# Designed miniproteins, single chains: the designs that were tried, part 78

Each design is a single chain, and the fold is of that chain. pLDDT is the mean over its residues in the fold that is shown.

## One batch from the design tools (miniprotein)

Design m2852
Fold by ESMFold2-Fast:
Structure m2852 (fold): chain A 77 residues (1-77)
Amino acid sequence: SAHARDILAAFAADLDGAEALFEANKDDEAVREALLQGLDRGLASLDQLKKAYPEFAAEIDALRARLEALRARIEGA
């Protein structure tokens, strides 16, 4: 659906922004903590999206992989 595509596009854009914010603020503990909280909420949102729009499972799984990779980088900083 158009609505699902719009949500996924917005999620991808938010994730791009989160990646950029982390790269600019790697040593800022408050920024890292805020990003980790945002990523945890993002994971929950992706789980709900996959249940609602199983036809977009592959795109959602790709976003989850990006999010998990960013989370691992932040936790390792």
Scores: mean pLDDT 88

Design m2853
Fold by ESMFold2-Fast:
Structure m2853 (fold): chain A 69 residues (1-69)
Amino acid sequence: MLEEIARLVREAKELAKQGRYEEALELVERALEIARQLPDPVIRGAAVKELTELREEIEEKLREAKERE
């Protein structure tokens, strides 16, 4: 994984921990755009899978937060 993707993932996890799920999702989407441009299909596939799983986890937490309002 590129260092930039790793940095975005770290920032997204911190934002999610603070309850800032929409901002965390924006960072995950940026990381996914970078991952889709990776030249190696194995590395690209692994990065996209990991980021998609993180996106789904944050989307679920955001959904739960909105339903409590």
Scores: mean pLDDT 81

Design m2854
Fold by ESMFold2-Fast:
Structure m2854 (fold): chain A 72 residues (1-72)
Amino acid sequence: SDFQKELENYRKKIEKEVSQMTKEELLARIAELRGPLEAERYKDMDYDTLKKLVIEAEISRKIVELNKKKKE
């Protein structure tokens, strides 16, 4: 479906963008997407774990966006 293709393309885009971020930038992104308490919880996590958290947060936001467009 178009939904699945758009979601897969978005995941690849975010994975590329996240690979260019520093640990500090990843924590700032977690704070923006999920709030400062979640960023504080994960601040001592390794780089790969922080990348995965940002990717999952961005994908969750994209799913909401795509579901809204599908209803229109």
Scores: mean pLDDT 81

Design m2855
Fold by ESMFold2-Fast:
Structure m2855 (fold): chain A 57 residues (1-57)
Amino acid sequence: KEDELVRKALLRLGKLLNDGMSLEQAKETLIKEAKNEDERKAVERAYEILSQAFADA
């Protein structure tokens, strides 16, 4: 399901941010690792969610 892919992408982005990557670097890394269009879209959606959260801080 798309929801599960988005949750996994959020966890991966969060891990990369915790490891010291910028949000943009983390997104690019996961997009390059995406095996198909659904995984790519999930990463883009997770990036949108995190980007909105950080824009307010």
Scores: mean pLDDT 78

Design m2856
Fold by ESMFold2-Fast:
Structure m2856 (fold): chain A 78 residues (1-78)
Amino acid sequence: SEVEELLELFDKAREYAKNGDLDGIRKLIEEVKKKYKDPELQKLARTLINEAVASPDYLTEEQRRALAEGLLEEIKKK
């Protein structure tokens, strides 16, 4: 599902950020550009990557899922 794919991107972004792996983060952004033809979905995925990198708090799986679902729902309503 789209939600599961976005959660995988979020998790990878957090791992790369913790390791200071900027090349890994750039690679994830390029993967998003290739995978999503919809610019709004690309923007959402980039927002989730940025949130994962910037957030100092540990989010539970439930909280990450709720965030991804909420942002997807916002885009679908527009």
Scores: mean pLDDT 68

Design m2857
Fold by ESMFold2-Fast:
Structure m2857 (fold): chain A 114 residues (1-114)
Amino acid sequence: AISIVESGGGTVATGGSVTLTGKISGVDISKYPVNWLLQRPGEPEEWVGSVGPDGTVLLAPRYQGRVTLSRDVANSTATANLSNLQPEDSGTYFFALGPGGGGERGAGTQLTVV
């Protein structure tokens, strides 16, 4: 079975930075796009960005210049480094497999920006 665990959330000051980590087991992450998604209460799910099977990084415009996405195939992890955090970055972040993050995901990691 595929297992996904997100970590790295918490409480961070406005203008600060955080590293979110998604760890996958049971699948070769090099074969799938890996995505970061943000869910805020009462709002539609927001796509943050992805790393494709070829290593191509795509970021939604709001995150360009302040978010770095990477993956470590050998350790079956992906990371999102978020800098210059704003209150609108608060919410639950999900790491998800497949096109647009429509596949397997974990329970998420909660970030609060104050």
Scores: mean pLDDT 85

Design m2858
Fold by ESMFold2-Fast:
Structure m2858 (fold): chain A 69 residues (1-69)
Amino acid sequence: MARRYEKFLENRERFQKLLDELSKAIENNDYEKAKEILREIARMLGEELTDEQLDKRIENMKKAYEKLN
């Protein structure tokens, strides 16, 4: 099995890909897909977020994305 650092690198690569997919989903107004991706990210971090918390995070990210672009 990979060492803690190697697991971190593997998770970081997957995390980065998920963040890229999340940004594209928000750009395309595909909030259902964005919510699924965010849930997967939370799961990787050992967090369980409620649907309400996920919706709030998506709303905040949508506003941030629109402000940046």
Scores: mean pLDDT 73

Design m2859
Fold by ESMFold2-Fast:
Structure m2859 (fold): chain A 79 residues (1-79)
Amino acid sequence: DPDEELFRRAMEAYGEALQAVEDFKAGKITPEEAIKRIEEAIAVLREQLAQATDPNVRSAIEKRLARAEKLLEEVKKAA
């Protein structure tokens, strides 16, 4: 199932966004680095969503994309 591999890549990207937020809150990385890492993760999520055909996979990626976009705004406000 091509959507399984695509979903795996999307979840990996979302995990990278979560780690960037955690590292930023812990003072391990700068706001600029956190923003860059989250924006890169959002780009991957958008790419996987554009290729996804299964409605359940699309819905799951859309939810993570929305969460990642919210995390990006939280980091920008905290900077």
Scores: mean pLDDT 88

Design m2860
Fold by ESMFold2-Fast:
Structure m2860 (fold): chain A 60 residues (1-60)
Amino acid sequence: EPRPTPLELVKKLYENPATFLPTATEEQLKEAKELAEKYLEGKISEREFQQKMFEIATAP
């Protein structure tokens, strides 16, 4: 299947962060949703969003 665009991934994460991060804690889901909101509002760059999302997804 075609790779989704970063915008499509962010939209899915904003609408339902648990679907994207099913094993994440409630705290991680909240942080991921807030990060997605900042990206959609243009407050952070795509690169910064990707870096911070990677850090959330790989946090112990």
Scores: mean pLDDT 70

Design m2861
Fold by ESMFold2-Fast:
Structure m2861 (fold): chain A 58 residues (1-58)
Amino acid sequence: SDGQLDEELQEKVIERLIEKYGLSREEAEEQLELLKKNGVSEASEETKEALKEVVEEE
């Protein structure tokens, strides 16, 4: 979504999903897309944790 998830934050979430949960880049991108379309409440637990860690650091 515009203004809510910057490109840099999106890439950091993807990297966290790959590093901590062993997802492929394609799988991580799909999880990020679901987060952007359906919101945090509908995201997977892995995506919620990755987002929380990235946001806390930034």
Scores: mean pLDDT 74

Design m2862
Fold by ESMFold2-Fast:
Structure m2862 (fold): chain A 81 residues (1-81)
Amino acid sequence: SNRKKAEELYNKGVKAFKDGDYETAIKYYEEAIKLDPSISSAALTNLGKAYEAKGDKEKAKKAYQKALELDPDNEEAKKNL
């Protein structure tokens, strides 16, 4: 299913992020969001963190803002704005 494939891509992104490969993490998170938008708040929060780690503060803030628009209770996104 598209949800299962999106979760696999998201998990690959999380692994890449933990390994310090932020560019690869960004690609996997973006692919996961496109495949299943229902994971978007969590994936956008991690996308924001990956952009911060690369020094792209503008893209990071936009990702956190989108995550919070989708889930106003997303404490991780709030904390990083």
Scores: mean pLDDT 87

Design m2863
Fold by ESMFold2-Fast:
Structure m2863 (fold): chain A 73 residues (1-73)
Amino acid sequence: MEELRKQRIEEVRETVRRAAEKYGLSHAAAAGIGVVLRTLGDLLDQGVSPEEANEIARELLKEAGRVLDELAA
């Protein structure tokens, strides 16, 4: 779980950065949300509890927000 969490955090960071670089901040936000939604669906499909899946999703949303704040500075 911890390794998966780390992988998804890095994926959301990379996706937000790439989208911002290519399309701008509004598209970066949408791309980040997309990664969070896909991750939530994947975790639930794998039998992860809704509580744990939501915790990971919140963590990814916070990370996406941090990257967006850095890029908007």
Scores: mean pLDDT 80

Design m2864
Fold by ESMFold2-Fast:
Structure m2864 (fold): chain A 80 residues (1-80)
Amino acid sequence: SLEDLVRRARELLEEAKKLYEEIKKSTNPDEISALLGKMLDLLNEARRLADKAGNHPELRAIVDELRKLVKEAIEIAEKK
């Protein structure tokens, strides 16, 4: 159902926010790389959920927020 897809996408976004906080605190390049990889996996799964929902606006908004968070995480990682 659409409701289940939205719930799962929100869970992926919340997990990505936790990984983002870990990236901000980490000084280990290997750990940062692994955390970024996990965030990209979450973004790809959120995109699949949005596709299943026919690009419903609520799913697209969650994917866009997660994509922005990934971009910010990469920028922070590059400055370390």
Scores: mean pLDDT 88

Design m2865
Fold by ESMFold2-Fast:
Structure m2865 (fold): chain A 76 residues (1-76)
Amino acid sequence: MVTYRLPRTLTTPGLTFSPENPKPGDTLKIYFNGKLVSTAKVLSVDEYSMVVEFDDSKLLVPGGELRSGGEFISKR
């Protein structure tokens, strides 16, 4: 398990979250170009970001590391 800080709105084209208004304890689903690429458990949420826990999945997107609009780092 690895914990990451994600922005609530991603700037990477094709990358989306469900739900968009997550709360602690929710399962966050991450989609890239309409395909489910990863899931994470939401640990905490603030106004701009959320702390999420990935099990054994990683974000399968070009670049891997999301910097514009917040923090998200592949757990590799």
Scores: mean pLDDT 61

Design m2866
Fold by ESMFold2-Fast:
Structure m2866 (fold): chain A 78 residues (1-78)
Amino acid sequence: SRDDAIVEVVREYLESKDITGLVDKLVALGLPREAARRLTVFVQMAILGQKVSADEIVRLTGLPRALAERIAAVMESY
């Protein structure tokens, strides 16, 4: 699914610790560019060891809560 693809892309970029090209990959998966840019900032924060909550992801990106919770769980593992 689209949501599964987004979660896997986020995981890939967290593992590489490099956000280069992430905005364009998220846009290609159908995210609005502003949501993709905001999510990329959250991925960068997680790479730097900062905590990111599902509530913050929902508030700043407008993504569905279920998807935001999956993304936050992956980020917490880093």
Scores: mean pLDDT 90

Design m2867
Fold by ESMFold2-Fast:
Structure m2867 (fold): chain A 81 residues (1-81)
Amino acid sequence: AVEEMKELAERSNALAAATTTAEKVPEAAAEQRKLEEELKRLGEKNKEEVSGMKLEVAFARVNAAGEAGVVNRTLEFVAEE
């Protein structure tokens, strides 16, 4: 689970780094949304193993100037008390 989640985060980070034009952002954002949903699914399914884990994930976005940019987010997985 942890290894799979790290691989998904790395794929999102690589995709964000490769997305250098605004025209590519919608396609990259759609793929990254799927990766984020899979990360959340794996985190919920394996919450006992991944509780307290933090993954830094980069997302391709269009900035205020209409250019391709990158936003970094920390995803945290927590067990319910």
Scores: mean pLDDT 74

Design m2868
Fold by ESMFold2-Fast:
Structure m2868 (fold): chain A 62 residues (1-62)
Amino acid sequence: MKSGEKALAELREYAEKDKSIDPKKAEIFLKSFEELLKTYPKELDERDLEIAKKALRDAAEK
């Protein structure tokens, strides 16, 4: 499992690596995700992280 902070960092790296993702839309998604983790602290497993990556891609596609 990964801390929310570590998961957020991995999602930022994923968004920067994928050229199909709009950086501005990705930042909006990541800020919302960070706020959610502050309100409801949770360690994310690998499956949770994959779901978050897919949601990020779907929300921030160019």
Scores: mean pLDDT 74

Design m2870
Fold by ESMFold2-Fast:
Structure m2870 (fold): chain A 59 residues (1-59)
Amino acid sequence: DENIEKLAKFLKEKYNLPEEKAKLLAEELYKDPSRIPAFIETLKLSEEEAEELKKLAAP
């Protein structure tokens, strides 16, 4: 799934996550976008990063 791959790449590059963990997290966020606000707060994302994450997880 191309959208999950893009989200996984974003998480890997921004947070230095291992590829496997980034992919699992991307799949989880893609299946349940309601978790995105909590994830943004937990990682203390900037407004730009938060918007990028939202677009990737729920295109």
Scores: mean pLDDT 74

Design m2871
Fold by ESMFold2-Fast:
Structure m2871 (fold): chain A 84 residues (1-84)
Amino acid sequence: KEKFSVTTGRVAAFLLEHEDEEFTAAEIAKALGISQATVSRALRRLAELGIVERRREGRRTLYSLTPDARKKLTEFLNNSELVK
């Protein structure tokens, strides 16, 4: 009964507060107190929306906001209408 749209919004809000930083899914999961699997799914959705970009560094995957992410994140968090 928990909607991925709510978790995606929480992950997006965290990244918006840390606009110039890169995080692993595990770091975001620890910060938000949710499962890494749930965060990974949210990050995948955000990447599909062009909000988040992923960079491979050896065996780690780092996630950061795209240059236009702030506008997209603000609209997503305020409206929550495009993910049903």
Scores: mean pLDDT 73

Design m2872
Fold by ESMFold2-Fast:
Structure m2872 (fold): chain A 80 residues (1-80)
Amino acid sequence: SDREEAERLNEEAAELLRRARAAAEAGDAERALALLEEAEELARKALELLHRAGELSEEELEEGLRLLEERFARERALAE
């Protein structure tokens, strides 16, 4: 189902975020940024799947995507 796929994608995004943090702590900013980009795309897809499943309204999807973009912009700034 779209909900189950969204849950899997969110788990994958969380794992990529953990790896990005580890790379940043090791001084590998390039790898950290690449992992953050992949994590953001997976999390974005998860939100879209939750909307398709009827678990998010259009307004909740738009707000979720905005908050996601803001969060990952902060994470990228910290990785540099």
Scores: mean pLDDT 87

Design m2873
Fold by ESMFold2-Fast:
Structure m2873 (fold): chain A 72 residues (1-72)
Amino acid sequence: MKEYERYLSEAAYHLSLARQDPAKSKEYLELAREYGEKAVQTLKEAGDEEKAEEYLKIMQRSLEAVEAAIAK
């Protein structure tokens, strides 16, 4: 598994936890954001600017969607 894929997996896992546990949602959302940022940074360092930008947008939208879902 590539390093950025591991970070994306961790981000997705913590987004799932945020949705399942509203009491800890802020903590899990912060962890998901941090892992997403690490994935994007890893892609940038590898010279894959297009994929980095794509995953940045995907992560931002995923975080917003989970935050909205938790508010309901």
Scores: mean pLDDT 81

Design m2874
Fold by ESMFold2-Fast:
Structure m2874 (fold): chain A 66 residues (1-66)
Amino acid sequence: LSPLEQEVIDLLMTKGGLSREAAERAVRALLAADEAQRRHLVAIMQKDMGLSEEDGERILALVLAA
């Protein structure tokens, strides 16, 4: 995994409460998605996992850079 992908995994685990395996699956889904799908997935994560808007924006930025 790239350092950027690892940072997204760490955020999903620490802020979203996901297991490592769930976070790795989520990162793969985000990387495979287009921009509209990425925003939709992050919105679901914010609703379901309680991620802040700032954490969601950070995840989107890291995935764009990865």
Scores: mean pLDDT 81

Design m2875
Fold by ESMFold2-Fast:
Structure m2875 (fold): chain A 60 residues (1-60)
Amino acid sequence: MVLSPEVVELARRVLESGKATPEEAERLRREAERVLGIGDASTLTAASLLLLAAGERPIL
């Protein structure tokens, strides 16, 4: 399943800033579950995994 560009940009921004709103955190968690099958990841873990799935390097 392909990731939307919006989700990739959200994941990158959250990793770069280390901050997410509750809505952003929930979106990243749901996308990680949908794309990667991981339902219990932290927000930063979900963001990192989504960037890796998109072929991007996480910036931590």
Scores: mean pLDDT 73

Design m2877
Fold by ESMFold2-Fast:
Structure m2877 (fold): chain A 61 residues (1-61)
Amino acid sequence: SKEEAYEAAREAVRKAAKVLNITLSDEQIDELARKAVEESKYNPEAARILAVQAVFDIAKS
């Protein structure tokens, strides 16, 4: 479901940010999760992977 994909993506963003010691606002978490969900076509596993990648991209910039 769409809700499942959003939940997976938001959780993935939070976990990746914690591992990388990055502070993200709730708005930033929601935006990154939204983009990951849309790019994954609402697939929860793909959304999780894309969300993690997005946080890593921020950390490396």
Scores: mean pLDDT 84

Design m2878
Fold by ESMFold2-Fast:
Structure m2878 (fold): chain A 66 residues (1-66)
Amino acid sequence: IEEYLKNPSVENAWKFLELGSEYYSQGDYEKAADYFELAAEIYSKTLGEDHPVARAARAAARRLRE
């Protein structure tokens, strides 16, 4: 995970979105939120903090923790 944050790429962010979606479908909302936050962080670094994809991933993580 730390290695992926040091080498941010849209492909790595997409893999974290996939993992988050898989855990969400399993009912593991805590892990889903963690992976959505990781994806949002990478998207923010690669595409920009205000990019729709970065915002969507961050919003998804936040909703799962509410």
Scores: mean pLDDT 76

Design m2879
Fold by ESMFold2-Fast:
Structure m2879 (fold): chain A 55 residues (1-55)
Amino acid sequence: SSADRRRARRATARALVRRYLEENDGRFDPAMLPALARAAGVSVATVRAALRELL
């Protein structure tokens, strides 16, 4: 369903942000927001929300 696809994309965004933080010693570069959003198929706002949840 459309809701299942949205949940999957949000889960992908959280996984990508978590991996980025692990690979960069907890440091986040804001310039990566558009790239991570594109990779996960979500908005930049969704990536920011995932980042806040992980910090």
Scores: mean pLDDT 84

Design m2880
Fold by ESMFold2-Fast:
Structure m2880 (fold): chain A 80 residues (1-80)
Amino acid sequence: MSLEEQARELAEEAIRLVKEGEKAYQEGDYKTAIELYERAVELAEEALRLAREGGASDEVITIAELAKKEAEEGKKRVLE
């Protein structure tokens, strides 16, 4: 598997975790929401690392950056 394919897979997984975190937040499960958002940040950061090292497309980098931003914003919402 190429570094770009690995980066894309991790970025897409981070987006899935953000959506799961949003669902947990809506259901009042704030602890689970925080854990899911923190995991999404970790995967998005790994995706960005692999994308930069592998010369991945701007699309993959953008997806990973959006996942990280949404996860960080989600976590801030829970902590308010």
Scores: mean pLDDT 84

Design m2881
Fold by ESMFold2-Fast:
Structure m2881 (fold): chain A 80 residues (1-80)
Amino acid sequence: SVTDQSINFHKSMMTMPPDVQNMVNDTMVSTSDSDLSTFIRQMNSMSQRIRQRYPSIPSSVIDTVRQNSINYHRQVIQQR
């Protein structure tokens, strides 16, 4: 459900520093009306920027947030 995907996304976001949380949130807001493929591309680009700016954050943690954001966006599109 959209609720379950929203909860999973927010839980994964809580593992990130505030600056990274803001970067993810800003990307999601700016792409909220995008189709799934465009959203995935933008989330991949954002994930690459996080890896470059915050090399101490494990890639697995970044990938979890990225995947949860994609799952959430997919559910939101299906409800529109």
Scores: mean pLDDT 79

Design m2882
Fold by ESMFold2-Fast:
Structure m2882 (fold): chain A 63 residues (1-63)
Amino acid sequence: SLELGVAHYRAGVEALERGDYEKAIEHFEKALELFKKSGAPDDFIKEVQELLEKAREALEKAK
């Protein structure tokens, strides 16, 4: 659902802000899946994809 996608998006942002990159990735992947299924705007989907990529890059640098 759209509401569940928003919840995962917010959880992902919070995880990213505290440096929990693995949790941020999990939440953003779930948010992206839900937003694509619910027909969320392309601009919003792109924003989530960019945050997901940022979290992945941060995780690689933290290893």
Scores: mean pLDDT 83

Design m2883
Fold by ESMFold2-Fast:
Structure m2883 (fold): chain A 95 residues (1-95)
Amino acid sequence: MRKELEEERRRLAEEIRELARELEERGAPKEVVDLLLKAAEYVLTPGSLEKAVELLKKAIELMKKHNADESVIKKVEEFLERTEELLEREKELEE
């Protein structure tokens, strides 16, 4: 497997985990924190990027429901975009 794709997944997962820790310290809903942590696990798990995308989308919806800061929502949307790009790259490598 290409070393660059492994490094990108590890970086993304760590950034998601860091955001989840920050949100937990700020008293964010446990459900949002749990979704982000689970998404980070799926980012690191081969073949689970589609599940990571689903969990990040759920986290964004919950953040909007709980009136989270736009800056936080944008960070999670960026994580979603990066996860979707990784998923597309993995699918291209299977062809």
Scores: mean pLDDT 81

Design m2884
Fold by ESMFold2-Fast:
Structure m2884 (fold): chain A 105 residues (1-105)
Amino acid sequence: DPELQRQIAIVEARAQEQLSFVDQFVGVFKYEVATGRVSRDELYESVDRFTELYGNEEVGELLRQLVDALVAGVAESELEAIVERIRKVIEEEKERKLRELLERA
């Protein structure tokens, strides 16, 4: 079914875009926060844009927790735990959407 394959590809691409955002957010913005080049409000605006684009409110809330942790200068292990939770939520949302598509086929 070409339409089913197209919808699966969209779900997989959207999940990959979200994971790429998280990786860039952690790498770039951790450095920018440490150097004082970006404010908490600017990071929150990035989180709001993510939530607006992808509609994943749970990931949006976890990204806000990540921003607060980055600004507070928490231990690397605590940052890694939040990032792994974000990745897990993105993966679970992908699996849910794929299941819904396959159950309709």
Scores: mean pLDDT 81

Design m2885
Fold by ESMFold2-Fast:
Structure m2885 (fold): chain A 71 residues (1-71)
Amino acid sequence: LEELAKRAVELTEQAVEAAIAGDLEKAEALDEEAIRVLKELLEKDREKALETLRQMQEVVRARAEELEAAL
């Protein structure tokens, strides 16, 4: 379970990095993979999946502020 949670967060971080670099196609592909891993985790442990989702959202929010400043 921990490996799935960590994988989902790592994929989200990579997707955000790709988005910041302007590679939206790569960002979408990585985000889809992260969501797939999260869905598998959700079937096994809902509480763990919700915690992981919150971590993924925090990564996106922090980077969104940087994107806003860069505009």
Scores: mean pLDDT 80

Design m2886
Fold by ESMFold2-Fast:
Structure m2886 (fold): chain A 67 residues (1-67)
Amino acid sequence: LDISSLSEEQIEEARKVGKEERKKRLKEVDEYIKKNPDVSESKRAAMYAAAELVGIGAELDKLLELD
């Protein structure tokens, strides 16, 4: 991935996609925990970490698509 070959607009678009996917996944995690209050602390931490990684992955995937 060569970010220098991408336009500023393409980079911003990818960042927006990553940010929106992260927000969406975090909302899903919050809803799941609300419905399953007995879920372990370590499992909650893992789900929040997974939401962050999904956002990063979506941003990278969009950058690769635009390149």
Scores: mean pLDDT 78

Design m2887
Fold by ESMFold2-Fast:
Structure m2887 (fold): chain A 74 residues (1-74)
Amino acid sequence: MLSKAAAIAAGAVLLAIGGAVQGELSDDGKKITEAAVEEALKLLEEARKKYPEAKDIFELGEKNVKKVYENALK
């Protein structure tokens, strides 16, 4: 269902954004954000396999998480 898939994708994006909004992160903050993003991406991939009807939402979530993470660490 879209609502469940959207919640998972939004959660993953919020995990990445929470650190990025503060601008430059401490070294510990960068490591924690990196680990959180990696775990979120793994969960999204597993969820995509279980709920293929929501594949597009999970792909969007994955792209958003990666994009925000890359931009936050520039």
Scores: mean pLDDT 60

Design m2888
Fold by ESMFold2-Fast:
Formats: sequence, C-alpha cells, structure tokens
Structure m2888 (fold): chain A 60 residues (1-60)
Amino acid sequence: APELEVITVTASGPSAEEAVKKAQEKLDEEAKKRGATIVSRLVEVSDDGTTATVTALVQK
C-alpha cells in the first residue's frame, strides 16, 4: 500500500516568486532525503509576499 506523508517547508525571498522557488527547492531536497516522490503541492504566500509555505503530499 502506498504510504502518504505530509511535508511542510517555508522559505523567504525578496518577492513572492523567489520565496515560492526557494520553498519548492527545500521541498525537493526533503523528499529526496526521505526517498519519497511528490504527489501534490499546496503553495501559500504570506500577506507581505515575502514568505512562502509549501505543503506537499509525498509517497514513499
């Protein structure tokens, strides 16, 4: 049976686009460390547009 986990990462940058990019890079690194594949992502950006939080479902 597929085991699904939730990974949450946060990153900051000078813009929303940069913050999202950095958060996604952190997520890819965490998934690789766990030997898991990313199934889905939810991206949220802070009200000031400088911090991104990515919540992902990953499968081992």
Scores: mean pLDDT 82

Design m2889
Fold by ESMFold2-Fast:
Structure m2889 (fold): chain A 59 residues (1-59)
Amino acid sequence: SLLEKAKEYEEKALEFARQGRIDEAVAYTKKAVNYYLKAGKDEEAQRIAERVSEALRAA
């Protein structure tokens, strides 16, 4: 489903963010946001950007 793909891309974005891999984290964040928006999950799309930013700060 669209939500399953969004979650998979979110997990990948967070993994790359924790490794300090900024370009990959951003790329997968964009993919996750796209799928959340297609699924009608606008709040989740906004939240993923915040979560990735926090993970990048912690790296």
Scores: mean pLDDT 84

